# Ledger of designs, part 91: designed miniproteins, single chains

Each design is a single chain, and the fold is of that chain. pLDDT is the mean over its residues in the fold that is shown.

## One batch from the design tools (miniprotein)

Design m3171
Fold by ESMFold2-Fast:
Structure m3171 (fold): chain A 109 residues (1-109)
Amino acid sequence: EVAKELLRVMAEARREGLGFVDTLARVARLAASRIPDPIEAAILESLMRMMATLRAPAETYANLLQKALGLSEEDKELIKRGLEILQEGDRNKEDPQKVAERLEELAKE
């Protein structure tokens, strides 16, 4: 459930024309909203934003989200694939609508 919701948020951000860093910030806010401890929530948001600014690989964000949200390996891998789609779209200057469609298809799995 959570993994698919995060993918949908990535798709919505891209449809709105948000770039990679701002998309990751939105994902981090949603993830943080599901963490009961406000300090842990704030740390996740800060780390995700920092790592996105540093252009960290998709696995870095997937690992942070897995630890914070207690995701299964399957959900982590699903999120990692979504992050890779997002990063590829950013590097190749893909149409945001097409990137969003790819993320939405992945979320249907």
Scores: mean pLDDT 85

Design m3172
Fold by ESMFold2-Fast:
Parts: structure tokens; C-alpha cells; sequence
Structure m3172 (fold): chain A 91 residues (1-91)
């Protein structure tokens, strides 16, 4: 999870450095919430992380960086899938 989030943040930094920091911070808090069994907080953090990743992909498209946007979307989808599985296992 954190490795995918780090790669996602690195790509997002090419669009917006602040957004990249927010993505990484949200992912770290998400991992903590899952480990502590706070599945409600984990779900809320995951939804916020999805929105941040979507914003990064949208900004990349607006800047004409279509390949970057696609890679951000792919990594975000992988991260969301892994996080959803971890949240279900924590219930």
C-alpha cells in the first residue's frame, strides 16, 4: 500500500507538489487507521485519497500530460483495490 502511494505521490508531484504531499499523508493515515481497526475512519480517508488522486489526474489532463494522467489513474485504482481489501479484512 505505502509503496503504491509513494509512486502515486511522485507522479502527482509533477502536476502539484502540495497535492502530492496530501496524497502521501492521507495514505499514511489510512494505513494507521486500518492497523488500529478504525474501519470507519479508514473508509473516510480512502474516499478523500480517491478525490485527491482524481484531482491530480484531472490537472495532468488539463496540462496536456495525458500519459501521466493515465498512470496516476492506474496507480490510484491499484491503491484503492488494495486498501478496500485491507479494510474488509480488518472488519
Amino acid sequence: MLEIAKELAKLAAEVDEELAKNILGLAEELVKAIKEGDTELAQALLETLKKAADSAAKLAKEQGKEDLAKKIEELAEELVKEAKKAIEEAK
Scores: mean pLDDT 85

Design m3173
Fold by ESMFold2-Fast:
Structure m3173 (fold): chain A 67 residues (1-67)
Amino acid sequence: KEEIDLLNKAVDAYNAGNYEEAIKYAEQLTKKLPSAQKLLDAIKNKDRTAFRNAAREVAKEIVEKLL
């Protein structure tokens, strides 16, 4: 539940151009989910395609953790 909320906050912040907030939420996710490192890297590189792909992988890992 918290991981889903953090992912949503990171996505919302990134889409709003709040990269500092997006990095903060992505860093919190990296402590719980290994896939979140790619999300953090994508934000730092400002690569929207990589960000979308990483967000999808983080979502998959969250679902797998809950199952």
Scores: mean pLDDT 83

Design m3174
Fold by ESMFold2-Fast:
Structure m3174 (fold): chain A 75 residues (1-75)
Amino acid sequence: SLEEAKKKLKELALKENKGEKPLSKEEIEEAVKNKELSKEIVVRAFTDEESGEVLLKLLEEEAEKALKKLLEALL
């Protein structure tokens, strides 16, 4: 489900996080708009709870297919 995919994405991103610099809300919005969501960008977005929530909300607009592609990149 979309909810399970979002939860799994957050878990994987937090597991890969080694103290990377967080992304700003503006950087997250630009990456989603330009379809430039890499593993590194996703991991950095989840450095802060608020930034992670922004990413998850924007991904809901891109549909489940985009979330599945990001899960594949993080696995």
Scores: mean pLDDT 74

Design m3175
Fold by ESMFold2-Fast:
Parts: C-alpha cells; sequence; structure tokens
Structure m3175 (fold): chain A 59 residues (1-59)
C-alpha cells in the first residue's frame, strides 16, 4: 500500500522521484516531484506543472 507523505521533511526525500496524487482534485495523477514548498509540492506531469498539497502525495 502507498502511504501519504507524513511531513514536509519527508516530502523533501521524494524529490526527483515519481509520486502519485492520492487525494484532492488531481487524485490519480502521477508525476515527478520537482520542488517542496511550505504547504505544496510541485509535480511535473507529462511536461506540465501541478501544485498539490504534499500531504496528498504518496510513492
Amino acid sequence: AREPIPSREAAEQYMNQEVEVVAGEHMGERGRAQEVAERYMRLEVNGEERWVPWQYVAM
């Protein structure tokens, strides 16, 4: 099972890795983690950028 990212510090460990959005409006999308901000993570999905709460992301 995939576990949601539990903290901002944990989110930084997923940088440059493929992750899946498991909650929110972009649920089901997969992308590469590019940046971690205070509340959001920037993902690259098929060449486009998405900002999602890092708590909604899992590996």
Scores: mean pLDDT 76

Design m3176
Fold by ESMFold2-Fast:
Structure m3176 (fold): chain A 86 residues (1-86)
Amino acid sequence: AISEVEKAVKEGKGEEIIDLLKISRERALEAGDLVSAAELLIALGVAYAKMGKLEEARKAYEEALELAEKAGSPLAEVARANLEKL
């Protein structure tokens, strides 16, 4: 998923993948699926970071961290690592 997001940004499809990830995140949040929402927010943060949108990337990773911690998911470590790389 993350590797595919990075490839999409390099292919000039960054805005397209961001829109799809935003829609998917809303669906996951509406369903109460915090783990899927956190995973989608990590992917969204990666897409923003690869496009140079570092403030948007930070916000996405911070939200992913909060949702992952609430869910007790190991995705919290992934979100934290990505925040440290910004």
Scores: mean pLDDT 85

Design m3177
Fold by ESMFold2-Fast:
Structure m3177 (fold): chain A 99 residues (1-99)
Amino acid sequence: MDDTIISISQDIISTFRQQMDDLFRNGGPTVDQMRDFLNAIRQKYPNVSDSVLMQSLSVAYTSLRRGISMSDAMRYQKRVQPDSLQQFMDRHRRIVQQS
């Protein structure tokens, strides 16, 4: 599973880096903006579960935001699946607020 999360995280950064940068420059995206972004990711990965996509997005964002490797981002992030888009947003707003 870790290799799958890292692989998807790398592909998210490669494919959606500009969109990620735009979404997170303004103190973090809204729930609606994040939902639209996740829908775009789901269209690319129709056979991947939402929990894996959310973990992959979290790893990708942490890697970009802190300037660390994806392996280090995965170790830095708790291996807790977000129950909802709102919980993902709240967690990532905290990262933005701390820097």
Scores: mean pLDDT 67

Design m3178
Fold by ESMFold2-Fast:
Structure m3178 (fold): chain A 108 residues (1-108)
Amino acid sequence: SLSELVRKLAEAIYKGAPEEEIDRLVDEIADHLGLTPEQREFLRRGVRELREAVEKGTNALIALSLRYIGDLLELEKDPSPEAQERRLVYRVLLEIVTEIMRLIDKEK
């Protein structure tokens, strides 16, 4: 069910769905994963960045994904609970990026 929610969110972002639909899918993913309010807001912010990157084009999406990977690698060095919480959100954002990239590849 998580993979289906991620796929639906990726499709919604790619197609430029209304903000209400995207926010609902973010909330469904956050509820499914039992995210804290801080993790939920971090995910919502990341999804807004993904929407902006998709609108700007494939190169912007690639640049954003590399930034997420870099941030995740730095967080893997930090044993704090806060870093662990942020790592989970980055992993979800990267799964969303992967699904968006699959959609882009199919339409080329």
Scores: mean pLDDT 86

Design m3179
Fold by ESMFold2-Fast:
Structure m3179 (fold): chain A 101 residues (1-101)
Amino acid sequence: SVVEEIKKLIDESLKKIKEAKTPYEINRVLAETYEKIRELMKSLSPEEKKEVLKLIDDFTKQVLAYIDERIEKADEETRKLLYNVKLLVLSMNADIKKELE
């Protein structure tokens, strides 16, 4: 199902984000992931949209928690870049949720 495909994509993206060495790599993985989710969501039923909304919320929470963990360990320059990634995550989550609702 499309929901299972989105769940797999999210799981793979979380792994890639945790393996990323730079804020740039995290940003790239996030951008590619949200773009793929947006394409897949075009074929969802109303019931499937509710399931995907929960998956997106859980993904966003996990990504933000991981970014916050990296911010605590980062130098000042990297911290600023990670904060920008955090803002991007919040913006992309809001856009996807608006399209699903």
Scores: mean pLDDT 85

Design m3180
Fold by ESMFold2-Fast:
Structure m3180 (fold): chain A 69 residues (1-69)
Amino acid sequence: MSEKEKEAFKKAGEEARKAADEMVEKYKELPEVKDLAAEVMKLMEEGASPAIVGGALNEAKARAEKLAK
């Protein structure tokens, strides 16, 4: 993996983690949202690509919003 790819991976991972934490904080009354955030974090730990992590995060946000309505 190139230095540019490592930097992009690290930055995307930090942004995804921050967004997942913000989602859990926003929907802290919904225990299901913690499970959704945990799945996104697991993908990051397993080295999934930024595109896969981003897609999973967007899916988790959509499900959290639907649960909150």
Scores: mean pLDDT 74

Design m3181
Fold by ESMFold2-Fast:
Structure m3181 (fold): chain A 100 residues (1-100)
Amino acid sequence: LSEEEKQAKIAELSRQMALELFELARETLLSEGTEEAKKRAEEIDEAIERLKAGEMSGDELLALMVRTLTYLERRGLDEAVARLEALIREYHEQVLAIRA
């Protein structure tokens, strides 16, 4: 693969990772069943649409993910946090494989 092809593949994986992280967080929040969790899930739905449209900045993506993880940790949803961390590790390994 050329360097341009590697960078394009890494960019696509980063986008897929962000979408999967948000979808998993959304499912977890909806399962929590509180009004606060529902509002956070709605924020994630809007973020997914903006990310698909290419309108979401990296800083905004990071801020939303930090807010979401902080909420899940404060609620004691340790299994959901562990699943999100596992997904991040999986995508990191895929990026390393592309660079190899």
Scores: mean pLDDT 76

Design m3182
Fold by ESMFold2-Fast:
Structure m3182 (fold): chain A 63 residues (1-63)
Amino acid sequence: SALEEEIRRIDEETKARIAALKAAFEASGDTSRQAILALVGELLRVVGEQVDEILELRRKARA
């Protein structure tokens, strides 16, 4: 369905964003607790945005 295809696209985009954040963290060479917590915060933000986007799509599909 169109909903399933859109969810797949969002999932692929989210995975790409996570991979980019990981690559940037590794490239920085900063392994401090502050840098790790900042990475965790950004990862949680990305996942939260994905959840909100999927929930919005599901809401629109039910309307």
Scores: mean pLDDT 83

Design m3183
Fold by ESMFold2-Fast:
Structure m3183 (fold): chain A 68 residues (1-68)
Amino acid sequence: SEKQKIFDKIRKAAQEAVDAGLISQDEAQESVDYAIELYNKGLISEEDAINIARMGPLARTVLEIELK
């Protein structure tokens, strides 16, 4: 249940960023997937996952080093 809630929050944050014209739909999809993977691996908190989704490629670039 907590994972489902995190997934929903991450997707909503990405949707808001797309609607605001901050990131593309493709970037939003990649950011959502990336944030979920990092959260599932225990590398980030749920707050961090939401932030990654809304930051798009910038956050992905930083956190990608943590994903091996």
Scores: mean pLDDT 75

Design m3184
Fold by ESMFold2-Fast:
Structure m3184 (fold): chain A 92 residues (1-92)
Amino acid sequence: DSDRAVLLVYPLLLQARREAEKAGDKELYEYFLTILIYSFPLDEDLREEFEEYYKKLKDKSVLERGIEEFRRIVARNADLVAALPELRIHWP
């Protein structure tokens, strides 16, 4: 079930993010990029894209909120974190 969700949802979210960026819809782009990083936190390319995008923003609060929300998700799933130490990745 999880594998099927990844196979179906991942390319659709990647496409939605790309279309939002092409449309110049910054809010939708940030929304889809945030969903992608929370759904696939081990994806180094997505993490790099997230950081590069927010690094260029004058206001870093969006990046700070994203990291805080991710930390909350990790904390709420402590059993999963214990089984998968990669979920404890700290973004630079």
Scores: mean pLDDT 61

Design m3185
Fold by ESMFold2-Fast:
Structure m3185 (fold): chain A 97 residues (1-97)
Amino acid sequence: SHMSEEEKRARAEEEARALGLTPEQVATAEGAREAVERLVREAEREVEAGVVEMPSDELIDNGAEVFREALEALGAKSAAEAAEELRERLLELRERQ
């Protein structure tokens, strides 16, 4: 809550780079959905390989929020919808395992 708007944007842009997101990719709802599919597949592979522990509800919620902020920083109109889809799919992945 003590971050300036410039600091919030800079953080969101850094998270977008970490997630491999580009403005061109997320300009469309389909491109944002493809980013969700990629992130879910990466998470599934890492959990199955034992590289990471299965994430908690709080980590999944925080991850979806970071994704939403990253999409908004890149100007995506579907940010909230894509973030909720990511959250739901990660929760389903966890419940399946």
Scores: mean pLDDT 78

Design m3186
Fold by ESMFold2-Fast:
Structure m3186 (fold): chain A 99 residues (1-99)
Amino acid sequence: SIEELKEKAIELLETFFKLSREEAEKLLNSSLEELEELIKKDPFLGIFVASLKGHLAAAQGDEETREGIGKLLEKLPDEVHEEVVEKLRPIMEELLAKL
């Protein structure tokens, strides 16, 4: 369910980034502009949050948000995206297993 997926996303942000529940919820509710700024400031966290938000948008049928996140991630150099994806792979596999 969408609520279960959101809860798992929050738990992952708390566990791996040592964020509070309130900070995790705030990041997941970030605008595309706020996510772009986060990616510039903290690429690892920003790409992870953007990926989770894109997954949630896809699950909800929110094509506008999903497409916007896709375009944001496409602006990144492939090498940077691949490096971050490899580091996040175990975390993303855990999230997908709960979907």
Scores: mean pLDDT 76

Design m3187
Fold by ESMFold2-Fast:
Structure m3187 (fold): chain A 70 residues (1-70)
Amino acid sequence: SEAEELRKKVTELALKIRDLRNKYNQALKDGNIEEAEKYRKQMNELADELEPYLKKLAEVDDSEIVIKPP
């Protein structure tokens, strides 16, 4: 249940990052470097927001994984 809620948050943020990536790529194709930098900054901010959810999801889903010795 906690894993399901975390996956929903991860999906929501990932879709927002995808949209910004498309806008970033378009700005680069148009030679609009200042627009591209704005979208890149917004992507980095959303990626920073996403990171704690990914970390928590990994910890919740990883509770039954037996780590094999090296």
Scores: mean pLDDT 78

Design m3188
Fold by ESMFold2-Fast:
Structure m3188 (fold): chain A 68 residues (1-68)
Amino acid sequence: DLDERLREIAEEYEKLESSPEVVKEVVYGTNLKTGEKKKSELEMPKWQVDALLRTSEALREEAERLKA
């Protein structure tokens, strides 16, 4: 369940919000109209990057499920 996964991600990263760590992460975005993947490197707090990546992954899985 997408909603359950997003809730778990949010709860876990709310605990890590005070983390001072920053990382360079590769983030993939998808254009919903064309399906093109864009690769970006971001310097952000680790918890924020992880939360974005996991949220994007969950949304991508749901989009693929709806596409089928």
Scores: mean pLDDT 63

Design m3189
Fold by ESMFold2-Fast:
Parts: C-alpha cells; structure tokens; sequence
Structure m3189 (fold): chain A 72 residues (1-72)
C-alpha cells in the first residue's frame, strides 16, 4: 500500500532526525517512533486506506516537528 509505505518512510526519517537533534528524551522519542512503525505494519495487514491516510498525516506532522527542532 503506497500510503502505508510513505507513512513508514516519514516515521523513520522523523525518528532519525529526532535522535540526530540530540533531544534530552532521545530514548523515549525513538521508542515512540518505533511503536508507530509497528502499528503501521499491523494496519497494513488488515487496515483500511482511511486509517493509513490518518497515520500518514500524523507521521508527516512528526517529521515537520523534528525538522523544526533541528532548525532551532
């Protein structure tokens, strides 16, 4: 599913940026992204396109937040 693949990429990139920024909560942030990646995998097996789109929107928001933190 293209939406699921795109959301997965966005989540992985957001997690990478969050770790790179050196957040004081690096471990917790990375764990949160890992959990969302697992949720996406689970949904890709039995979920709907609507659910995948919602996760993609959430993943994109997290990626933007990570980029904003890096720019600060």
Amino acid sequence: DALTEEALRALREAGRLAVEVGSEHREEVARGYEQQIQTLRDISESGTEETAQQLLDQARGMLEAAREALAA
Scores: mean pLDDT 66

Design m3190
Fold by ESMFold2-Fast:
Structure m3190 (fold): chain A 107 residues (1-107)
Amino acid sequence: SLPERKKPSKSDQEALELVREGRRALEEGKVEEALELVQKAISLAKSPEVLAVSYMELSRVLLEAGKVEEAIEYATKALDILNSDPESDEVLIVSSSTLLSAIRSKQ
């Protein structure tokens, strides 16, 4: 869950919009554009949950770029952030764990 169930800051909202655009770019095969968008999202993320979501998307972009070890690193960082907060969205925890397992299965 978002910290204290408050809406994300304006900076966090912009980060989430960049994550969505990065995901779309990745789905269109625009790996370099997706990387730039997600890196901007990480720079704008203020809440741990938004940072974790941004790291999950970076992990997906890195996997598509063939950077498997870096993809594992960022998926692990996202899961660690989400697991450090007992109020974290279980759907995000499951999604991050599933992503990490999928990447590890390709090693």
Scores: mean pLDDT 83

Design m3191
Fold by ESMFold2-Fast:
Structure m3191 (fold): chain A 114 residues (1-114)
Amino acid sequence: MLSEEEIEKIKEFLSKLTDLDRQIVAEQVSPELFERLKEVVRKYLEKYGIPEELTEPIAIYFALVLRTKGVQYAPWFLDILGFKSLEEFVEALEAGTKAAKSLFDYLIKSIVKS
């Protein structure tokens, strides 16, 4: 479970997401896939103690990493964990796989370190 200080760092990082970032996700990710991502993120955030209002911003960030910003954020880590697409990651998170949980944890912690 994250500390209150770590949660505040997540809020600060996510506040920097722009309308352009949201537009990129809307163009690159189907509404159906994005809703599935939001639902699975929401369930995982409960385990970290992260407020539900951060679900959509976190889902946008994850979608950006896996669709357009993977090269900037974590392309080598995605390859190491064997995820080749956002769809594969969402399916693995829904299934509760160890690899998907590890990537989720890494992405949350990368925000805290930003």
Scores: mean pLDDT 76

Design m3192
Fold by ESMFold2-Fast:
Parts: sequence; C-alpha cells; structure tokens
Structure m3192 (fold): chain A 65 residues (1-65)
Amino acid sequence: MEEKLLRARLASLEYVLDLIDEGAPASLVARLASRVLGRDVSGLSVEEIRALLEAEIARLEAQLA
C-alpha cells in the first residue's frame, strides 16, 4: 500500500519538474508544487522550487529502495 502511494506521489513530483523544463508559467509551477509538496512555495524562484522537488524525489526514491 505505502509503495503504491509513494510511486503516485513520485509521478506527481516528476510531472511538475517536466512542466518546469517545458517552460510552464512560474505561477502554475508554484501552485502545483505547493500542492504536491504540502507547503506554500509561491514566494520561491522556479530554480528553488526545482531543488525542493528534486530533494523530495530523492527522499521518496530512498524509501522505495
């Protein structure tokens, strides 16, 4: 059960990273990242949001290993 939920969350985090790489608007990125990370990141730059998403992905991948 936990693995399935972790993989679903991982896919959501990866989706937001893909949007950043495709040049999505910063407002959309901040909104989606805030929802997926469970915290308000609207005051952060896209680069800072990317770093937080990458850190959370690494943390979840470690839990799946």
Scores: mean pLDDT 82

Design m3193
Fold by ESMFold2-Fast:
Structure m3193 (fold): chain A 91 residues (1-91)
Amino acid sequence: SLQDEIEAKLNAMPSEVHTELIMAIAMGKVSPDPEIKAAAEKVQDFLNGNRLRKIKTPEEAKKLLLEVSDNLKKIGAYRASEYFKKIADEF
């Protein structure tokens, strides 16, 4: 399924990129900046699988992955942002 393909690509994320992702989310969630906090919470919600489960088409998958990429950039996870954008470009 589309979900399985995306999950497989996320699981193949390099350890350095994964470490940046987890640290950026943890730091963003306690940020005094409400925009950064909201962006971190949106990335965490995606990782919880709730949004990915609702995808029906490749176009919806691309849009969601690009949205997550933008939120990753807002919380300073630049390598993770580029990784998500790369996955999105395959759809």
Scores: mean pLDDT 88

Design m3194
Fold by ESMFold2-Fast:
Structure m3194 (fold): chain A 74 residues (1-74)
Amino acid sequence: SDGRQLVDDALYDLGVKAGGAATPATPEERQHNLALGREVVARMAGEGRRAADLEAGLPPEEAEARGRRVREAV
């Protein structure tokens, strides 16, 4: 399988853990789980950037702004 399948499987697992259906009955439920997983990844990326910038000594306001930009880019 290509990298897209592996990414979709990981996003699906994250979506299930975020409150999505474990065994979706329809393609729409699967898409909902994938969307939940993408939102989790976006939040984690933004939080990771913010935490790294805070550790590097950036002001909290600057670190938060950078984290938001990373989240929006995912």
Scores: mean pLDDT 77

Design m3195
Fold by ESMFold2-Fast:
Structure m3195 (fold): chain A 90 residues (1-90)
Amino acid sequence: SIKEEALKILDELAEKIKEILPGSELAEQIELFIERAKEALEKSEDVKEVLESIIETLEKLAKQLEKTNPEAAKALKEAKERLRELLEKL
């Protein structure tokens, strides 16, 4: 299902962020966002609105991090594009 694919993308993003930013406050904030996003997806019957919200937040985070943490920004952008592909299937 689209929910299962989105949850997998978010899990993979969380793993990448832990590798790129180990033990940082920034990693903690991103991981918290991912956990909340996963809960929202699991609880929602309307996946579209939740995916749109997640994509928007990933875009904002990637923009903020491009200069200071380019590897993290890249991981966020790649996850965003994968989620956007799922959104287009809805």
Scores: mean pLDDT 85

Design m3196
Fold by ESMFold2-Fast:
Structure m3196 (fold): chain A 83 residues (1-83)
Amino acid sequence: SEIQKEIEKLYEQMQKLADEFDEALKNGDLKTAQEKIDEMRKLYKQMLELTNKSKTKEDYKKFVIAGMWLIGMEAELFLSQRQ
């Protein structure tokens, strides 16, 4: 469906943001890392709205996985800021 394609596109964009976040942390660039989290939160809200409309287990699984990435990113940034 069109909604499923949109969710897949968001999922791929979020994977890229997670990778860019990891590189920012490796370089000690906490400002860029925070910006990647902020972008991830915006995409996650969009994915929530689409997932509520799709009603498929596959799309819901992608939403859950993306949420776990976001939680992990926020935790890693928090720990990095304590140093």
Scores: mean pLDDT 87

Design m3197
Fold by ESMFold2-Fast:
Structure m3197 (fold): chain A 81 residues (1-81)
Amino acid sequence: MELYKKGLEYKEKGEYIKALEEFYKVIKESKDKELKAEAYYKIGEIYKEIGRDEQAKYFYQKVIEEFPETKYAALAKKELE
């Protein structure tokens, strides 16, 4: 999905606000559970990277609660340990 790719490109460039905007669009527009879980996980990674640990925890918890069967739920659990 193009929005997801754009979000990754912004994240890699350190343009975190733009990356967050694109990942939020993925969450709103995608019907793919795995892709939505990945977008929530990437949002958590961005918040952790910029030192917003409480926000990062919130998004990791979202992955665990809403997408428990995805690989990203397992990764999010490791971030909370």
Scores: mean pLDDT 84

Design m3198
Fold by ESMFold2-Fast:
Structure m3198 (fold): chain A 87 residues (1-87)
Amino acid sequence: LSVEERLAERLAAFEALLRATDDLEVALQGLENVLVEAYILQASEELLRRLVARMRAAIRAHLSPEDAARLEGVLDRSLATLLALLR
């Protein structure tokens, strides 16, 4: 599978997780799993930004505004870190 296809599978699993659980810690672990995979696969900046935008949309669709804001904060900090680490 291509990097884009593997990350799409991880995103689909994350979206399924958000639909199945209301446990914020489980949602955080799912978020971290997607971003760790993106780092391991050395995703391009463009692909990372598209991935993060799709994750943000999924978070907003499935979580309360309060929980969504918390996860988006983690997502934004993680994106900044990954962009600094990846070339």
Scores: mean pLDDT 84

Design m3199
Fold by ESMFold2-Fast:
Structure m3199 (fold): chain A 103 residues (1-103)
Amino acid sequence: SDEILKKQAEMIIELARLIVETGDVWEATRKFVKETLNREVNTKEELVKLYDELLEKGDYVSATGVGLLLAALNGILSDETIKAIAEAKSAEELLKIIRELAE
C-alpha cells in the first residue's frame, strides 16, 4: 500500500503540473487520457465513467489522476491550489497542502 500511496501522490503532482503547463484542464485531461490510458474523453460524464472503470479494474493510481482532473473540472480545486500542488516536491509537501485545504 505504501508504494501505491507514493505513486498516487506522484500522479497528483504530475497532473497538477500538466494542468499548469497546458493552462486548460480539458487539454490536460485529453492529453493524460490519450497518452497514459490510450482512451479519448470529451465530456465530464465520459471522464466519470472512466474513473469508475479504473476503480473496478483496481488501477488506483490512474483513478487518482482522473479524480484530480474531475475535482479541478468541478471547481473543487482552485487555480491557486493546483499551482501549489504542481510546485510540491514530495508526497509530504502534497499532504501538507491537502491538510491546509481541510482547515
Scores: mean pLDDT 85

Design m3200
Fold by ESMFold2-Fast:
Structure m3200 (fold): chain A 54 residues (1-54)
Amino acid sequence: SMKGIEEARRLIKNALSDGYSLDEAIELTKEALKKMGYKVPTSTLRKLAREVLS
């Protein structure tokens, strides 16, 4: 869902800002989204992380 993608972007940005690696940020975001009831593919999370780092 669009809402799940927006939450994923926010969570990835926060994790990267906190100094986590890209892979750690993705795993933390997956677990947080799962607790919120969202399922976002890892490939989508990787694309979002690349956008934040650009």
Scores: mean pLDDT 83

Design m3201
Fold by ESMFold2-Fast:
Structure m3201 (fold): chain A 92 residues (1-92)
Amino acid sequence: MKERLLEDIDTLEEIAKKNGDEEMLKKAQSIREKLENATSDEELEAVRKEIQRLADEMALKGNKEALKISLDIGVEELKEAVDRVVERRKQQ
């Protein structure tokens, strides 16, 4: 899990550098630092959400590679949301 998120943040940093987007690069570097210091599943989940938000911002600027990262994380988030809704409906 952490290894996959490190690859995702590496890709986002490369995209930001290639595009000269200093704001996105700074955000990516901040998220990387949080990821490297994350030791619990809760911390990793929080960082995953930050990576998704950054990927969404970069995808909206036209980057298709960032879109792929956002979609992969979004599928996991949607599955978690669906599972939570199903459990709530079952318990009423």
Scores: mean pLDDT 79

Design m3202
Fold by ESMFold2-Fast:
Order: structure tokens, then sequence, then C-alpha cells
Structure m3202 (fold): chain A 120 residues (1-120)
């Protein structure tokens, strides 16, 4: 259980750091580079969402409070990913950037909740 929570925290922290780098790159990127970076971000966030779903399932019986936080995060990520996909289809890269900022903020809030439960 402790190992699963530690692995989950680490994965979220790594994804936040990566998103901060991508958000910064998007501000100065060409339209072609913006499209590529947003597609890479979609793939990375989908990977994280699937990881969090798996960890929520594994933790459901042993740590239901942590599982609930992860399930709620996955639900919110799914909505933001749908919005990000629509922004990409419309080539609205400024909207995509704002959605990526919202995803980063969501992940930071999830990380804070997990650390309070685990590190307190």
Amino acid sequence: VKELIEETIKKIEETIKWLEEIIEKLKTASKEEQEKLIKEALDKIVDLMNFLKEKAYELKESNPETAKILEETVKELKKLLEELSEALQNKDYEKALEILKKIKELLKKTLEKLKKLYEE
C-alpha cells in the first residue's frame, strides 16, 4: 500500500514538472511545434489517467480514501482531456494552453491531498 501511494505521488510530481516545461515551450513555439507539443501532452496525460485508474482500483479495498481522491482526479482529467482534444481539433492553441494550465493545477491539488493523507 505504502509503495503504491509513493509510486503514485512520484508519477504525479514527474507529470507536473513535465507539464510546466511544455507550458513554457508552448508560449514561444511555432504553430506546428504547438500542435506537436499539445499531442505529446494529450498522450502523456492519457497515460497518467490510465495509471491513476489502475492505482485507484488496486487501493480501493486497502486505502479507500486515496482511491476516492484518484477516482475524482481521473473524472476531472477525463473532462479536461475532452476539452483539450476539441481545442486541438479546432487549432485553438491558446485555449489548449489554458486547459493544460488547468490540468497542472488539478494535479497539484491532487498531490497536496495525497501528501496530507500519506505524510501526516
Scores: mean pLDDT 86

Design m3203
Fold by ESMFold2-Fast:
Formats: C-alpha cells, structure tokens, sequence
Structure m3203 (fold): chain A 81 residues (1-81)
C-alpha cells in the first residue's frame, strides 16, 4: 500500500506541474497567472507530503523535486512575462 500511496502522490504532483506549465504558456493574462500559482502551490504541497510520509530515499527525491519545481516555475514565469 505504501507503493500505491507514493505513486498517487507523484501522479498528483506531475499533474499539477503540467497544469502550471500549460496555464503559464497559453496566456499571459492575470487570470492564467493566478491559476498557474494555484497549481504551483498544490504541487509544492504534494511534494511536502511525499517528503514527510515517504522512506528516506523517497524523501530525498521529493526534496530535489521541490527545488526543481521552484526553479522551473520561476523560469516559466519570467518567460511568460
């Protein structure tokens, strides 16, 4: 069951990352930016949960993914602006 939970959390994080990117790239409107921010915050929340509930190896992976997500969001945000 732990493996199912890890897969679910990773799937949720991946989905939020995709929606974040799609919203930032499709429109530079303030509404699209707000939607992207919402998905970004949900992505970070999912990754935080993975870090807290996972094995030590899974926790390390989640922390790295959080750093990458933050960097990607800032880069996409600059590109959209």
Amino acid sequence: ELEKKKAELYGNASRHAQLMGENLLKSSSEEAQKEAEKHYEELLRDLDRMAREGTPEWREQAERAKEEAKKAYEELKKEAA
Scores: mean pLDDT 69

Design m3204
Fold by ESMFold2-Fast:
Structure m3204 (fold): chain A 54 residues (1-54)
Amino acid sequence: AILSLRESASTNSKILGEFKESELFVLGTEEVNGQKWSKVITKDGTEGYVLVET
């Protein structure tokens, strides 16, 4: 799937880009307002957040 990479663990945060799931490396998970977010890093070192179920 294509995931929207966000600057912070919020649906109203800036979208940094769209990435294939295979292009993202999971660093950890965080739960905000009942939604589970994964903190990820891209191949080029850009860190951000994606919803586990986007």
Scores: mean pLDDT 77

